Designed miniproteins, single chains, continued (5). Designs and how they scored, part 90

Each design is a single chain, and the fold is of that chain. pLDDT is the mean over its residues in the fold that is shown.

## One batch from the design tools (miniprotein)

Design m19114
Fold by ESMFold2-Fast:
Structure m19114 (fold): chain A 90 residues (1-90)
Amino acid sequence: VKELADRAIQIAEALSYIAKLAGLEEFANKLQSIADRLREAKEKGDKQAILEAVDEMIKIANELITKAPEFKEEIQLLVDALNRIKEELR
């Protein structure tokens, strides 16, 4: 669980960085907030909270593809990684 939370945190930080490069500060701030929630969930071992945060990141990442299509390939790889984390958390 903690290893999967660490991977999800890294993905949230990567998505936040992409959002900043695209000039989408609100998306970057949302993703940073999710990263902070994942750190708390990791500390508590809260598998359900990690799953909920991963689902939110997938939704935000899909919105980010629409608003920053130049980063579509990079974001899609991160979405694929998030879906893999969801499978491993079951």
Scores: mean pLDDT 85

Design m19115
Fold by ESMFold2-Fast:
Structure m19115 (fold): chain A 77 residues (1-77)
Amino acid sequence: LGQRKLDALREALTRARREDPSLRDLYVRLSDSVRPGDSIEDLTADDLSVETTNPAATPEQLRQADERVRQAVADAL
């Protein structure tokens, strides 16, 4: 990921956690096809998913957080 994409991910996750404290354990999972190094700069929003370790998070909250993160990464390109 380029610096702009990393900054966008960081901001989107921070915003999601700020708006809903139950989402504080959000993390971004990379596609299994992503390799370290030079394949990272070719990542798109479609190669990312937002997940949480919090069992109390609803599917709707996860969907909203995923949408925000994907949008932020796309906008940072």
Scores: mean pLDDT 61

Design m19116
Fold by ESMFold2-Fast:
Order: C-alpha cells, then structure tokens, then sequence
Structure m19116 (fold): chain A 80 residues (1-80)
C-alpha cells in the first residue's frame, strides 16, 4: 500500500475540488479557497475516499488536510 503524507493528501483534495470548480466555470484561487472552507469534515473524507478507497482517516486528520490545502492556496494568492 502506498503511504501518503498529509501534504500529498492535501494536493489530491485540491485537484479534486479544482476539477469540480472548473466544471462549474469557476477558475479563481479565491473560488477554490471558498469551496474548501465550505467543505465539512465528512465531505473531505468522502472526496478522499473516492480517490483512495483504502484510506483510513479521522475527522481531525480530514480537518488538518483541508487546512493545509487552504494555506497552500492562500500562500500562492499572496505571491500574486
């Protein structure tokens, strides 16, 4: 079984949310940040389990992964 870091899981979450937002015609970094903030812990877990069905995560880990994804986007936005 491949071992995923929280940072790698945050990138997978970002890609999944970005694809959904692009399908809706929303392409700004702010739209991605807002979408990630709107996700519940259960919704984060559901998205990650669709990508990685064997992944076992707590609600606290899901919250941390979501926060890493948000912080990464905010850091990119700050540099623009």
Amino acid sequence: MPVYSQEELALLLLEAVAREMEAQGKTSLQDLIDALRALSQAEVLALLRELLPHLRLSQAEASRIRQIAIERLEEILKRL
Scores: mean pLDDT 79

Design m19117
Fold by ESMFold2-Fast:
Structure m19117 (fold): chain A 100 residues (1-100)
Amino acid sequence: MEKYKKVLEKLIEIYKLLKEAVKNNDVDSPALAEAKKLADELLETYPEELRKVWEEIQKKLGEEIKALIEKHADAPLEEAQKVALEILDKQIKVLEELLK
């Protein structure tokens, strides 16, 4: 239980950093660099717990995320950013629900 909750908390932190990077449209963003570092640490330390979290996200949001990506595949950058933020927000909400 503790390891799973720690992964959920860290993944929420990573996704919030990704939202910051997307909003700033900066590929050299410190937020993006920190998100990558935290993601790599989670994958090395808690691969099984991370897999379980991704399975839950895929089960609850996989089809919806796929539909959003397909609908906006040829979208301008500004629209693509809004879609990316929506996808990140949906994933954060699922992670917060799993943390309860």
Scores: mean pLDDT 80

Design m19118
Fold by ESMFold2-Fast:
Structure m19118 (fold): chain A 65 residues (1-65)
Amino acid sequence: SAGNQAAAARVEANGGKVTKEEAAEIISEATGVSKEEALKALDKVTKEETATKGEVSAAVNILAG
């Protein structure tokens, strides 16, 4: 999806791994969901304080499905 591609590209631009806070902001901007909703999706993908490009893509897919 366009949101998935946009979010993944932003994480890649930041070295392929970002803080969970930054990941939620990137997902919110790419998909239009709230940062709180993005954080909930990320919490389903990873329990780490950081998220990789793949984990951000997975979170966007949860929000899209």
Scores: mean pLDDT 80

Design m19119
Fold by ESMFold2-Fast:
Structure m19119 (fold): chain A 82 residues (1-82)
Amino acid sequence: MKIEVEVVFRDEPGAVRVETTITLPDGSVLHGERRTPYATAEEAAEATVEDLKRMADFLGYDVEIEVRREPDRVEVRATFTK
């Protein structure tokens, strides 16, 4: 089974905006938006990469993570396979 997670981080005054999209094996899509007190989008993205790796290990999934750095955002894409 395959789960795809996309997280987009954007720097904002006093916070980092985080948008998360999760595609489940049945094709269902979950979307969420939040703000975090991280100093930068890069710092938030690095923390998220480590959390995704830890989650995959805990759940017994393999994970492939791609990080794309754009001028206005950092995108993290993770594919979990079992």
Scores: mean pLDDT 83

Design m19120
Fold by ESMFold2-Fast:
Structure m19120 (fold): chain A 70 residues (1-70)
Amino acid sequence: SMEEEVKEAVARAKALLRAKDYAGLQDLSTEALKKGTPEMVKLAQAISQALRRAVFDKDLEAALAILEEV
C-alpha cells in the first residue's frame, strides 16, 4: 500500500540520517520527487529540511523530528 511505502521510506530516511549518510539521504529525496505522489513530495521536502538542520545546525534531534512529522 502507499501508506506502507511512505512508512518504509521514512524509516529508511531516519536510518540514513542517524548513520550520517547525507549522500544517501539526498539520493532518497531525489527518488521521492521522481515518484511524485503528494506523500513522497512531502517526504522529499522533509528530507531537505532535515539535511539543513543536521549539516548546518548540527542538530540531529531537530532533523529526526522533521522526518517524524511525515
Scores: mean pLDDT 86

Design m19121
Fold by ESMFold2-Fast:
Structure m19121 (fold): chain A 68 residues (1-68)
Amino acid sequence: MMEEEARKRAEEAREEARKLGLSEPVVEAVGEHAYVGTLEGIGVEPEVLARVGKLGEQASAEVRAQRA
């Protein structure tokens, strides 16, 4: 079932995000995106979603650095 596959993808994405040391809200967001993406038939790899989350955190830090 797509739901079971979505849950598996979400857990894999959360695990990859945790390995990158991302904050808990980002880990949860990455997992949710993997879950919804799988249900919508979007074949995005968990590792890629985790990296996108990491880039988002880095981009936020860069914006703060530019302002400082």
Scores: mean pLDDT 72

Design m19122
Fold by ESMFold2-Fast:
Structure m19122 (fold): chain A 73 residues (1-73)
Amino acid sequence: SNAEKYRKAAEDARKAPTVEEALKIVEKYGGDVEQARSAAKAARHTAEDLGRDPEEMAIRAVAGVMESQAADA
């Protein structure tokens, strides 16, 4: 099912070493790459404002988009 596919994409994206690798995982599973990229960019800005790791927050945001797509599938 699409829900299982997107949940797997979220798990794999969360394990990615970089945000670029996480976005490639989104593309591989047929997820919304543009939504994931936008979420990653927003998360980087928020992380910088809060003194958090921008790469870690961006990867989590990409995984979150896939979790949202799984919930809607």
Scores: mean pLDDT 85

Design m19123
Fold by ESMFold2-Fast:
Formats: sequence, C-alpha cells, structure tokens
Structure m19123 (fold): chain A 81 residues (1-81)
Amino acid sequence: SSEMEELIEELAEEASKVLSEEEVKELVRTIRDLYSKLSEEEQKEFARQLRRFIEQLRAETDEAVKRLYLRIFHHELLQLL
C-alpha cells in the first residue's frame, strides 16, 4: 500500500543516519519480504507497529542507541521469516 511505502521511506531515512547503505537496504528488503507474507489484517497491524517504531527512533537522540534499536528490530523481523 502507499501508506506502507511512505513508512518504509521514513524508516530508511532515519536508519540511514546511523546504519550503512547496505544495512538499510537489507532492513528494507526484510520488511518488504515479511509484509508480502502477511494477511491484510496482519499488514494493517504491522504498519501501526512500524509507525510506532519510527516515532521511537525519532525521539532517540543517542546515535549508538538508535543503531542498536534498528539492529534489534531487524533481527526480530528475521525471526518472523
């Protein structure tokens, strides 16, 4: 959905501040792969969770902590695949 594409773009922008281009690309790919396997109901819930995560990232001022949050999030998504 267009909403999901906007959320992915916002996440990539925040992630690019603290992660390498390769890590950002891998994270985005993982999100797209997971999203494609979800039901319509699960996709809506995932979009809500992703929006909340982006808000949490934007509130974090410590770059090292922000990087850690992103890496943990990516790892958690990989466990769902």
Scores: mean pLDDT 88

Design m19124
Fold by ESMFold2-Fast:
Structure m19124 (fold): chain A 64 residues (1-64)
Amino acid sequence: SMMDKALEEMKKKIDEMIKKGASREEIQRELQRFISELSGKLPDDDVTQISVEAARYLQERLAE
């Protein structure tokens, strides 16, 4: 689905930014930009779900 593809893209972006040594603030800023782009393409409920899942994923990766 478009939602699943968007979530995979966000997770991939998080992983790439962490690998490159980006700060939490830089990653959060990039995720906010991505979410804003999705707001024009997906239903609000899907955008909210992707935002929550991406934030959870980031927290889990940074906790490692």
Scores: mean pLDDT 81

Design m19125
Fold by ESMFold2-Fast:
Structure m19125 (fold): chain A 65 residues (1-65)
Amino acid sequence: MAEEAERAMREAEEAARAGDGARATKYGQLSAWYGLEGGDDELARRQAARAREAMREAGIPDTGP
C-alpha cells in the first residue's frame, strides 16, 4: 500500500500545482486511504498532512465539513 499511497500523493501534488483543488483533494484522500487500508495509521496521517501542505503551498482552500 505504500507504493499506491505515494503514487496517489504524486497525483495530488501535481493537481495542486495545476490549481485543480478537486483532483488534489481526491488523490490526497486516496493516498491516506491506502495507508488506512494497509493497516498503517502512521502512513495515513503522514499522507493526509502532505496533501494538506501541498494544497496550502498552491493556495487551494481547505474545504471542511
Scores: mean pLDDT 74

Design m19126
Fold by ESMFold2-Fast:
Structure m19126 (fold): chain A 96 residues (1-96)
Amino acid sequence: AGDEAFELAGEISQRVKEAAEAGDGETLKKIAEALAKAAEEVGHYESAKLAREAAKLADTDVEKAAELVHKALQNMLDTLTPEKLREALEKAKELL
């Protein structure tokens, strides 16, 4: 469970980095919205709030949006159990 959760976090982090480097606000917004929904479903409202803020900024400030998605993801990594983290990140990946 732990290894799978960290692998999923790495995949999402890489997609965020690639979207930010490409200036792809549309993809970054989709990632942020997916992460917000996943975080809400596992009751992680702080990360959901950060991800929603990122989605709003994705079209105007791609760099700031990417920072907020990474912050939301890191908060989930630091606070959720491996099982809940995997559940949330699998849900986020399905929504992408």
Scores: mean pLDDT 85

Design m19127
Fold by ESMFold2-Fast:
Structure m19127 (fold): chain A 95 residues (1-95)
Amino acid sequence: MKEEIRRLLEGIVEAVAKRTPSATEEEVKEALAKVEPIAEETVKTIKDKELLELIKERLEAELRMAEAGVSEEERKAFLEEFEKRMTPLLEKVKK
């Protein structure tokens, strides 16, 4: 799970960078440096298997959309749907 989340996050950063002409190599490197700590913290913090799998599913979808170059509006709407699905699971884990 940690390795899968890390690779998906790295892929998303790289795909977004390719679509962003103004992105510098330094900015991309800085974003990539944040990926491993985020993946590690996510796996350590979230013990719920269902929530981890939903996070992975969302990241896989986000990577596919970034690579396909779908509109930012379409991508945002899709991600908001996943956030809505995650909210009740996060509330149950906290309570």
Scores: mean pLDDT 72

Design m19128
Fold by ESMFold2-Fast:
Structure m19128 (fold): chain A 63 residues (1-63)
Amino acid sequence: GADADVAATREALRAGRPAPLSPLEAEIARAIGEQLRRIGDNIQKGIAEGKAPEKAEPVPLPG
C-alpha cells in the first residue's frame, strides 16, 4: 500500500538509491507512462502493417 511505498522511499533515500516519488506523483507518473506506452504501441502497429502516416499540417510546438 501507499504507506509501504513511503517507507520504501525513506529506505532507498538512506541507502543512496533513487528515492521513489510521493504517492500522488507516482500515480501521475504511472498514468503518463502508460499513456506514452499506448502511443508507442499504436506507432508499432502502424509500422508492422507497413502503413505510411497520413500527410498532416505541421504541429507547432512551444519553443
Scores: mean pLDDT 63

Design m19129
Fold by ESMFold2-Fast:
Structure m19129 (fold): chain A 61 residues (1-61)
Amino acid sequence: MERLAEQLVEEAREAAEAGLPVEKLEAWRDTVRSLMESINAPEELRERTLAELERIIEEAR
């Protein structure tokens, strides 16, 4: 579970560094949220993962 969350965050970071548009990063955040909900990930892990994605999105703005 944690390794999957780390991979999802790392993919977003690499995409942002490669110049992916903010709107695509936001779409990825929404996809990650849905994925984590579908696998019933722990609330703390979901909150931390989504917070990291929001930070990446803010840095890309």
Scores: mean pLDDT 79

Design m19130
Fold by ESMFold2-Fast:
Structure m19130 (fold): chain A 82 residues (1-82)
Amino acid sequence: LQELVRELGERVIGKPLSEAIEIVLNDERLPVEKVEVKVPEEYLDYPVKDVRLEERNGRKFLLLMINIDGKLTVGAEFTLKP
């Protein structure tokens, strides 16, 4: 999974958040249960700056990070299947 996340980072970093979300959702190797956009619509064209993998309570999440006013902010969160 860490290797897949690194590869996805190479594909999505620098792309608009909306396009990056589509790329992640279309990757059949990533078992996505759901996606949540965490920012208002005006930020959907902001470039992805980082991709992170988080684990919370035994569940894995993929985060697409964008820069808002110099701060890395979660743009989208993907909940991964167990």
Scores: mean pLDDT 84

Design m19131
Fold by ESMFold2-Fast:
Structure m19131 (fold): chain A 66 residues (1-66)
Amino acid sequence: SAALRARAEALLARAREAAARGDVETANKYSTGAYALAAQAGVSEEELAALAREARDITMEAHRRA
């Protein structure tokens, strides 16, 4: 659904904000939440794979800034 997709996008943005300040726990929580909502929204396997890579990058960025 469009609503779930929008919520996933909002959570991913919050994950990036947390990563920018080195908040690993919050970055991981929101990126995981975004992936779950995207999966529930029925996005393609290709899009889910891209989101999983992005979530990993966000977590790596959070560690780098911590």
Scores: mean pLDDT 83

Design m19132
Fold by ESMFold2-Fast:
Structure m19132 (fold): chain A 83 residues (1-83)
Amino acid sequence: MVDRVRAAVAAMKQDIQNGALSDADVQRMVNAQRAAVNQTSDVDVLRAMRDGARDLLTVAPAQWQPQFQDLIAHIDRRIAQLS
């Protein structure tokens, strides 16, 4: 699972850098990740998702940064609930 998260993050980072994503694509992906966070009880998977969201934040256009920041905060809250 962690390896799949890392692979998905690497692909999304490349798509962001190539300008391949629309605002709607990013919103859909972030919403899907928020749902996945709520369904996950594996803290290592959640940490990989958090680290991935932080990595994506480094290449994200300014308009998408709040969405990734909110996702990171959501993951951190979920980790705290499980710890």
Scores: mean pLDDT 83

Design m19133
Fold by ESMFold2-Fast:
Structure m19133 (fold): chain A 82 residues (1-82)
Amino acid sequence: DLEKAIRYFEEALEAVKKGDLEKAVEYAEKGLRHMARAGLLSEEEAEESAKGLRELAKKGDAETLKKAIENGLALVRKRQAA
């Protein structure tokens, strides 16, 4: 599940770079679900995070969305390396 979370967050960052914020959130939500399955987040925490990312995309706040996804990716990579 951690490996899948990493791949989904990498896809989300690529979508942000292309300006496709809706697709970025879609991939990031999949990454968050795999983080929850791996025990890094509760399901409630994953849902709340997904809701926040969706609101950022709705506002067109690509920079904050990118930083949030980068933070998620870094956390998953750190846990996978341990």
Scores: mean pLDDT 83

Design m19134
Fold by ESMFold2-Fast:
Structure m19134 (fold): chain A 101 residues (1-101)
Amino acid sequence: PPLPPEEQRELVIERIAEEIRRLAEEDEERAEAALWLAAAQIVLSRDPARADALNDAVVPVYEANKDDEDAALREVAATLRALDDPLLKEAVAELRERAEK
């Protein structure tokens, strides 16, 4: 049966935290980048109005690094961190706490 949207979001967040934990065992730097990207997706799912601000910040960085996937992920994550957005910081803290489980 279909789960309520809130329950579906909670399960997705748990799954993302588990994947970040696994990735951290192989590549801590890549896990850090994935964490910030996942946090941005969580923020967008909770507040879609943030899409324009996040896209304006990250799309030019991604385009500049599109020929190097690892550089693109790292630079986009660094850009998200530099925004100093309270909702992004909250989502990152939530994911980190769940990944330490």
Scores: mean pLDDT 76

Design m19135
Fold by ESMFold2-Fast:
Structure m19135 (fold): chain A 76 residues (1-76)
Amino acid sequence: SMVKGTVTSEAGKLEVQLIGRKVTAGSLSTAEGTGATTVAEAIIDVDIAVEDATVVGKSSKKGAKITTSVEELEKP
């Protein structure tokens, strides 16, 4: 159970934005109306995401979170 997200660096500035349907951080409450405390209930799927394997952290624009672990989750 992990969170997924993307990181967007704007003109030499780091800005984390989670482009998905949900955000994890202990609890989520998007247009879906979920009261989950884990990511297992709030899987965020980003379509137009910008990966950044060197940046892992979290930025709160709206409870957004970023983590490189999601970008390099499973490896064949």
Scores: mean pLDDT 34

Design m19136
Fold by ESMFold2-Fast:
Structure m19136 (fold): chain A 55 residues (1-55)
Amino acid sequence: SPVVEKVKWLLDKLGLTAEQVLALPPADRRQVLHFISLLTGLSEEEVEAALRELA
């Protein structure tokens, strides 16, 4: 999926894994999802779905 590939590419640039992001406390996870959403143009829901697929 182009969405999953885009999220993976950005995570690699940030030095993060999908598992690490999903394991964050809720407040920190929301902040990271929002940041990725802004940089990619994807919704936070699309970002979270892509993270679950990558994990």
Scores: mean pLDDT 85

Design m19137
Fold by ESMFold2-Fast:
Structure m19137 (fold): chain A 100 residues (1-100)
Amino acid sequence: SAAAELARQQAELEAQQQALKDRVKNAMELAEKSGRSIAERNPETAISMVEAFAETLAWQARRRAKDPAQGQSVEDFALKKGKEIVEKLREEIKAREEAE
C-alpha cells in the first residue's frame, strides 16, 4: 500500500537522522572530555572550544543534509548538546571556584 511505502521512507529518514545525531553525540562527548581537561587551567578557552565545535557540527549538518528538515533536526541537536555541555562546564567551574 502507499501507506506502507511512506512508512518505509519515513523509517529510512529517521534511521539516517539518528545516525547523524549519534555522530554529533560522539563528537560532543569528546569535546566535553577535552573541554573539562582544558577548563582546569583555562575555563574561557574550554567554553569557547565547546561552543565552536557545536556551531561547526550544526553548520556541517545544515550544509551537508540532503533533506532540509533532517539538516535542521541535526543542527538543533548539535546546538542543544553544545549548550548542555557548556552549562555543565560552567557549573563545574563555579563549584571549583567556590570550594577554594
Scores: mean pLDDT 84

Design m19138
Fold by ESMFold2-Fast:
Structure m19138 (fold): chain A 73 residues (1-73)
Amino acid sequence: SALEEAAKYAAKAIQLAKEGGDEEEVLKLTRKFAEYAKKVPEAYEQWATSLVYSLESADAQIGKKVEALLKEM
């Protein structure tokens, strides 16, 4: 399911950010999240907002870049 894949990539991005991992890898996981989440447009905005909030809570700078990335996509 596209929803299940989106959730997996979101969870991986959040975990990596909390571990102080590589920003570029977090952004890569965010792009994968968006690719699947956009297949369900009615849920995309809510899920994207939740991901940004979770990432900002882990690392404010990464969260800000993820928000900018999702807005561009």
Scores: mean pLDDT 82

Design m19139
Fold by ESMFold2-Fast:
Structure m19139 (fold): chain A 72 residues (1-72)
Amino acid sequence: SHMEKEKESKELATKEFTKALDSLDPSTPGVEAVKKAGEEAVKKMKEKGDELAKKIAEEWTKESVELERRLG
């Protein structure tokens, strides 16, 4: 179903974003860290051809960058 596909794509996007974020140097500033992790996740989703996961990663990255800018 569409709902199951969305769940799988969301889990995939979240997994790749978390991996990218965990691989960054801890000294990387919050906004820059989130931006880099998001860019890497979007790149991985594009390579896998998962358009829904790519869109989820892009939106999540934008929201996370906004939040980090407001908190910092």
Scores: mean pLDDT 75

Design m19140
Fold by ESMFold2-Fast:
Structure m19140 (fold): chain A 73 residues (1-73)
Amino acid sequence: SAEEELEKLLKEARERLEEAVKNKASPEEVAKIANDYLRKVLKVAKENNLPDEKVERYAAELTRLRDEALEKL
């Protein structure tokens, strides 16, 4: 389902952001990773006509993961 694809994208984003922090990536690299996953989330949501409220929830979680990664740099 679309929801399963979105949950997988969030898991991949979390793992990639954690690896970026571990490898001492720049803030710009962390932001790029988060933005790449946001684009993927928005694409899946649009293609599956998901309600805006659900899309906003996934976008907010990506923003939270980005901000947590930036704080750990």
Scores: mean pLDDT 86

Design m19141
Fold by ESMFold2-Fast:
Structure m19141 (fold): chain A 69 residues (1-69)
Amino acid sequence: SHMEKFIELAKEGIKQLFELTKDLDEATREIYLRIAKKSIINYAKSLFTDEEVKRIEEEIDKVIEELLK
């Protein structure tokens, strides 16, 4: 589905951003990931329903939590 493809691309983008910030401390990396999440969710709101946006946000939060461990 369009939502599933959006989630895949968003997850890949978040993972790429994490690698690009590898030389920064964990707190700074978290700030970059949070900024990226906000931008992704704002764009998702223009494409998807409130319920779908909630699902997208949950999937992004899960990836960010896994990366920061």
Scores: mean pLDDT 88

Design m19142
Fold by ESMFold2-Fast:
Structure m19142 (fold): chain A 111 residues (1-111)
Amino acid sequence: MSLPTILLKGDKEAIDEYVEKNKEQLIKDIDAGSKNPKSPLLQAATVILFAYHLGDKETAEKGLKALAYLVIKLNHPKAPEILRDLAYTARALGFNELADELEKIAEQLEK
C-alpha cells in the first residue's frame, strides 16, 4: 500500500509496519525537507489536503492524525517542528482540537 493510502485509513498497525520497513527513507525525507519534491511525506500531505478540498473533511482529519502518529513513531529530532507545522495546518483547516493536541505533544518532545 502507498503511504497516502495507509494514512487516510488511519490504521496504526499498518503505519507501524511502514515506519519499520521504510525508516531510513523517511528519515532522509525529513532531513531533505522541502528540497525533495518526490518525498512520500509531501505526497501524503498533498493527498490529505485534496481530501479536505473535495469535502471529505473526516478523512482529511484522520489522515492528519495518522501523519502526526507516523512522525512521533519515527522519533526524529525535527519531530517537534514538524508537529507544529501539522498543528498550524490542522488549525487552518478548522481542526482546532487536533491542533491543540499536536502543539502539546511538540512541547513535550522538546523536553
Scores: mean pLDDT 78

Design m19143
Fold by ESMFold2-Fast:
Structure m19143 (fold): chain A 84 residues (1-84)
Amino acid sequence: MERKLAQLHTAGDITVIGIRLDSQWAPDPATSARLAALADEIERLYAEYLEAMRQEDFAKAQALREQLTRLGQEAARLAREQGL
């Protein structure tokens, strides 16, 4: 359904918002590049996770959830540094 925009917003919740603001906050190009790379990877893995859930492949979904958790923790840590 048309919840793709909501899914993208949710997948990169704080990180995507941070990147999109073209900020008052982010003078560091290395951090900006890392956040962009993490957001892209999270979006791709999240789409694959939803497909695994649709296919009832619970083992693959669990592995993808673990990957998403690790990437999400890294992105969240960087975003928390920004107060997002």
Scores: mean pLDDT 64

Design m19144
Fold by ESMFold2-Fast:
Structure m19144 (fold): chain A 94 residues (1-94)
Amino acid sequence: MLSKEELNSKIKELEEQLKNTPEEEKDKRAMIYLELGELYFQLGDYERAGEYYKKALELATSNEVRLEIEITRGIHLIKAAVSGDEKALKAFSL
């Protein structure tokens, strides 16, 4: 697991990558949103993680990228359910 300091540094890097990624690069932008969601989940910011997963899925154009996003979201939802974390469950609920 990454430290909070490493997670925050990686979030800043991904936010800069997103700013520098052209609007037409929908799938690339979707994958950046997915990575942001994963990092926020690791930080315990489940509401923000859930919002980034939703943005990634809405933006994704290829079936493969959409599947990767849904699998990642589903894994985190299952982990939240097993741990009994209500905040995480609400963030990843449909």
Scores: mean pLDDT 79

Design m19145
Fold by ESMFold2-Fast:
Structure m19145 (fold): chain A 113 residues (1-113)
Amino acid sequence: SADVERLAELLRRAFPHLIDPEKIEEQIEELRELAKRLESLDAEEIQELIEKNTLASTLVLMIAHLLDPSLDTGAMSGLLPSTPELRALLQELIDRHGVDGLVEAVIEALRLL
């Protein structure tokens, strides 16, 4: 899929410091677990995800903020202006395929890393 290939390119550009090819399957498992809670994250959980600073935790925070811009993601707010193309593609994928479809597209993109 062109969207999956584009998403992988944008992830490599936005988060080269969080990408470890040897840990991609671990990040996929973490993303699947965290994605089930995207619409129910409390302030304590958001802070824990910020402090965790993994690829999966960062992507979950970005998606949660897209779904509810009123969420105080703290340090994540500083990353959004630096990743406008990634944010735009994630929003387009939510609009076209829903949150579940976005999560599957992200997982497929992670497998391309």
Scores: mean pLDDT 77

Design m19146
Fold by ESMFold2-Fast:
Structure m19146 (fold): chain A 99 residues (1-99)
Amino acid sequence: MEEVEKMIKEGEEAKKRLKDLEAQLDAYTAALGPEFAPVAEKARQTAEDVEKAIEKLRSGENVEEAMEDLKKYLEKTQEVEGDANAAISRARRALAAAA
């Protein structure tokens, strides 16, 4: 199904964005302190969940359930991206205030 291939592609793109956000938040955690670590961890965990759902979908077993799982994790990815972007904005303001 074309829909399955599209969802796998969306999942891979979501994983890449989450890993990029984790790397940025880890850098801010090192510079500003541990307040950004929980959001970085949430991004890492969500990327792992997305990867697991993609693996299930690629296996061809329980495809409908795997598609529903991936949809749920893609929705969670949007929430995590929002939280991460808010945290990055706070980090940038803190650095500007410290200068």
Scores: mean pLDDT 84

Design m19147
Fold by ESMFold2-Fast:
Structure m19147 (fold): chain A 87 residues (1-87)
Amino acid sequence: MSLEEKIGEIVGEMVEALREFPALAAEVLRLASEFVANKDNKEVVAKQLEGLIAIGKEGIRRTTDPAKREKLREAIERLEEILKEIK
């Protein structure tokens, strides 16, 4: 699976988990669009991944749904793994 496909899958899962917080879901989509536009720029990619991780953590803090919290935790772990590979 390409890096773009992996990020796209994670973004989709995050947007679904954050649907009760539309501002956070919108921010995930904004960061994802910046990633697609700048995918060849490692500094931009790293910054966008760090931004997605931060939004995921904020979602965990705000949600009371254990299933959504688990999905966000898994998304964060996958993003942190990708970030380690590109740093």
Scores: mean pLDDT 82

Design m19148
Fold by ESMFold2-Fast:
Structure m19148 (fold): chain A 88 residues (1-88)
Amino acid sequence: AQKEVAALSEEVGKLANSPGVAAAFEELLTGQITVDEFLAKVRGFYPGKISPEYLNLELQKVVDAFQEVRAKVNDPALKKKVDEVIAA
C-alpha cells in the first residue's frame, strides 16, 4: 500500500510536471486530506492572476495525468479516490 501510493504519486507528478501535485495526491491517497482540500491545494499551485483559458489548459494536464494513473491502479479503494478527483 505505502509503496503503491508513493509510485502512483510520483507518476502523477511526472505527467502533470508538478512535484507539488504529487505530494498533495499522496496526502489524499493516505487519507490525510479530503478531495475538496486536494483540489484547493492544486488550484493554489497556479498564479492568482491567470486567464480562465490558461487555467483550464493547466488543470486539463492534471486531469489527463489522473486518467493515465487510473488505468494503472489495482487497489479498488485508491481507484475510487482517483475517480472522485477526476469527477470534481
Scores: mean pLDDT 65

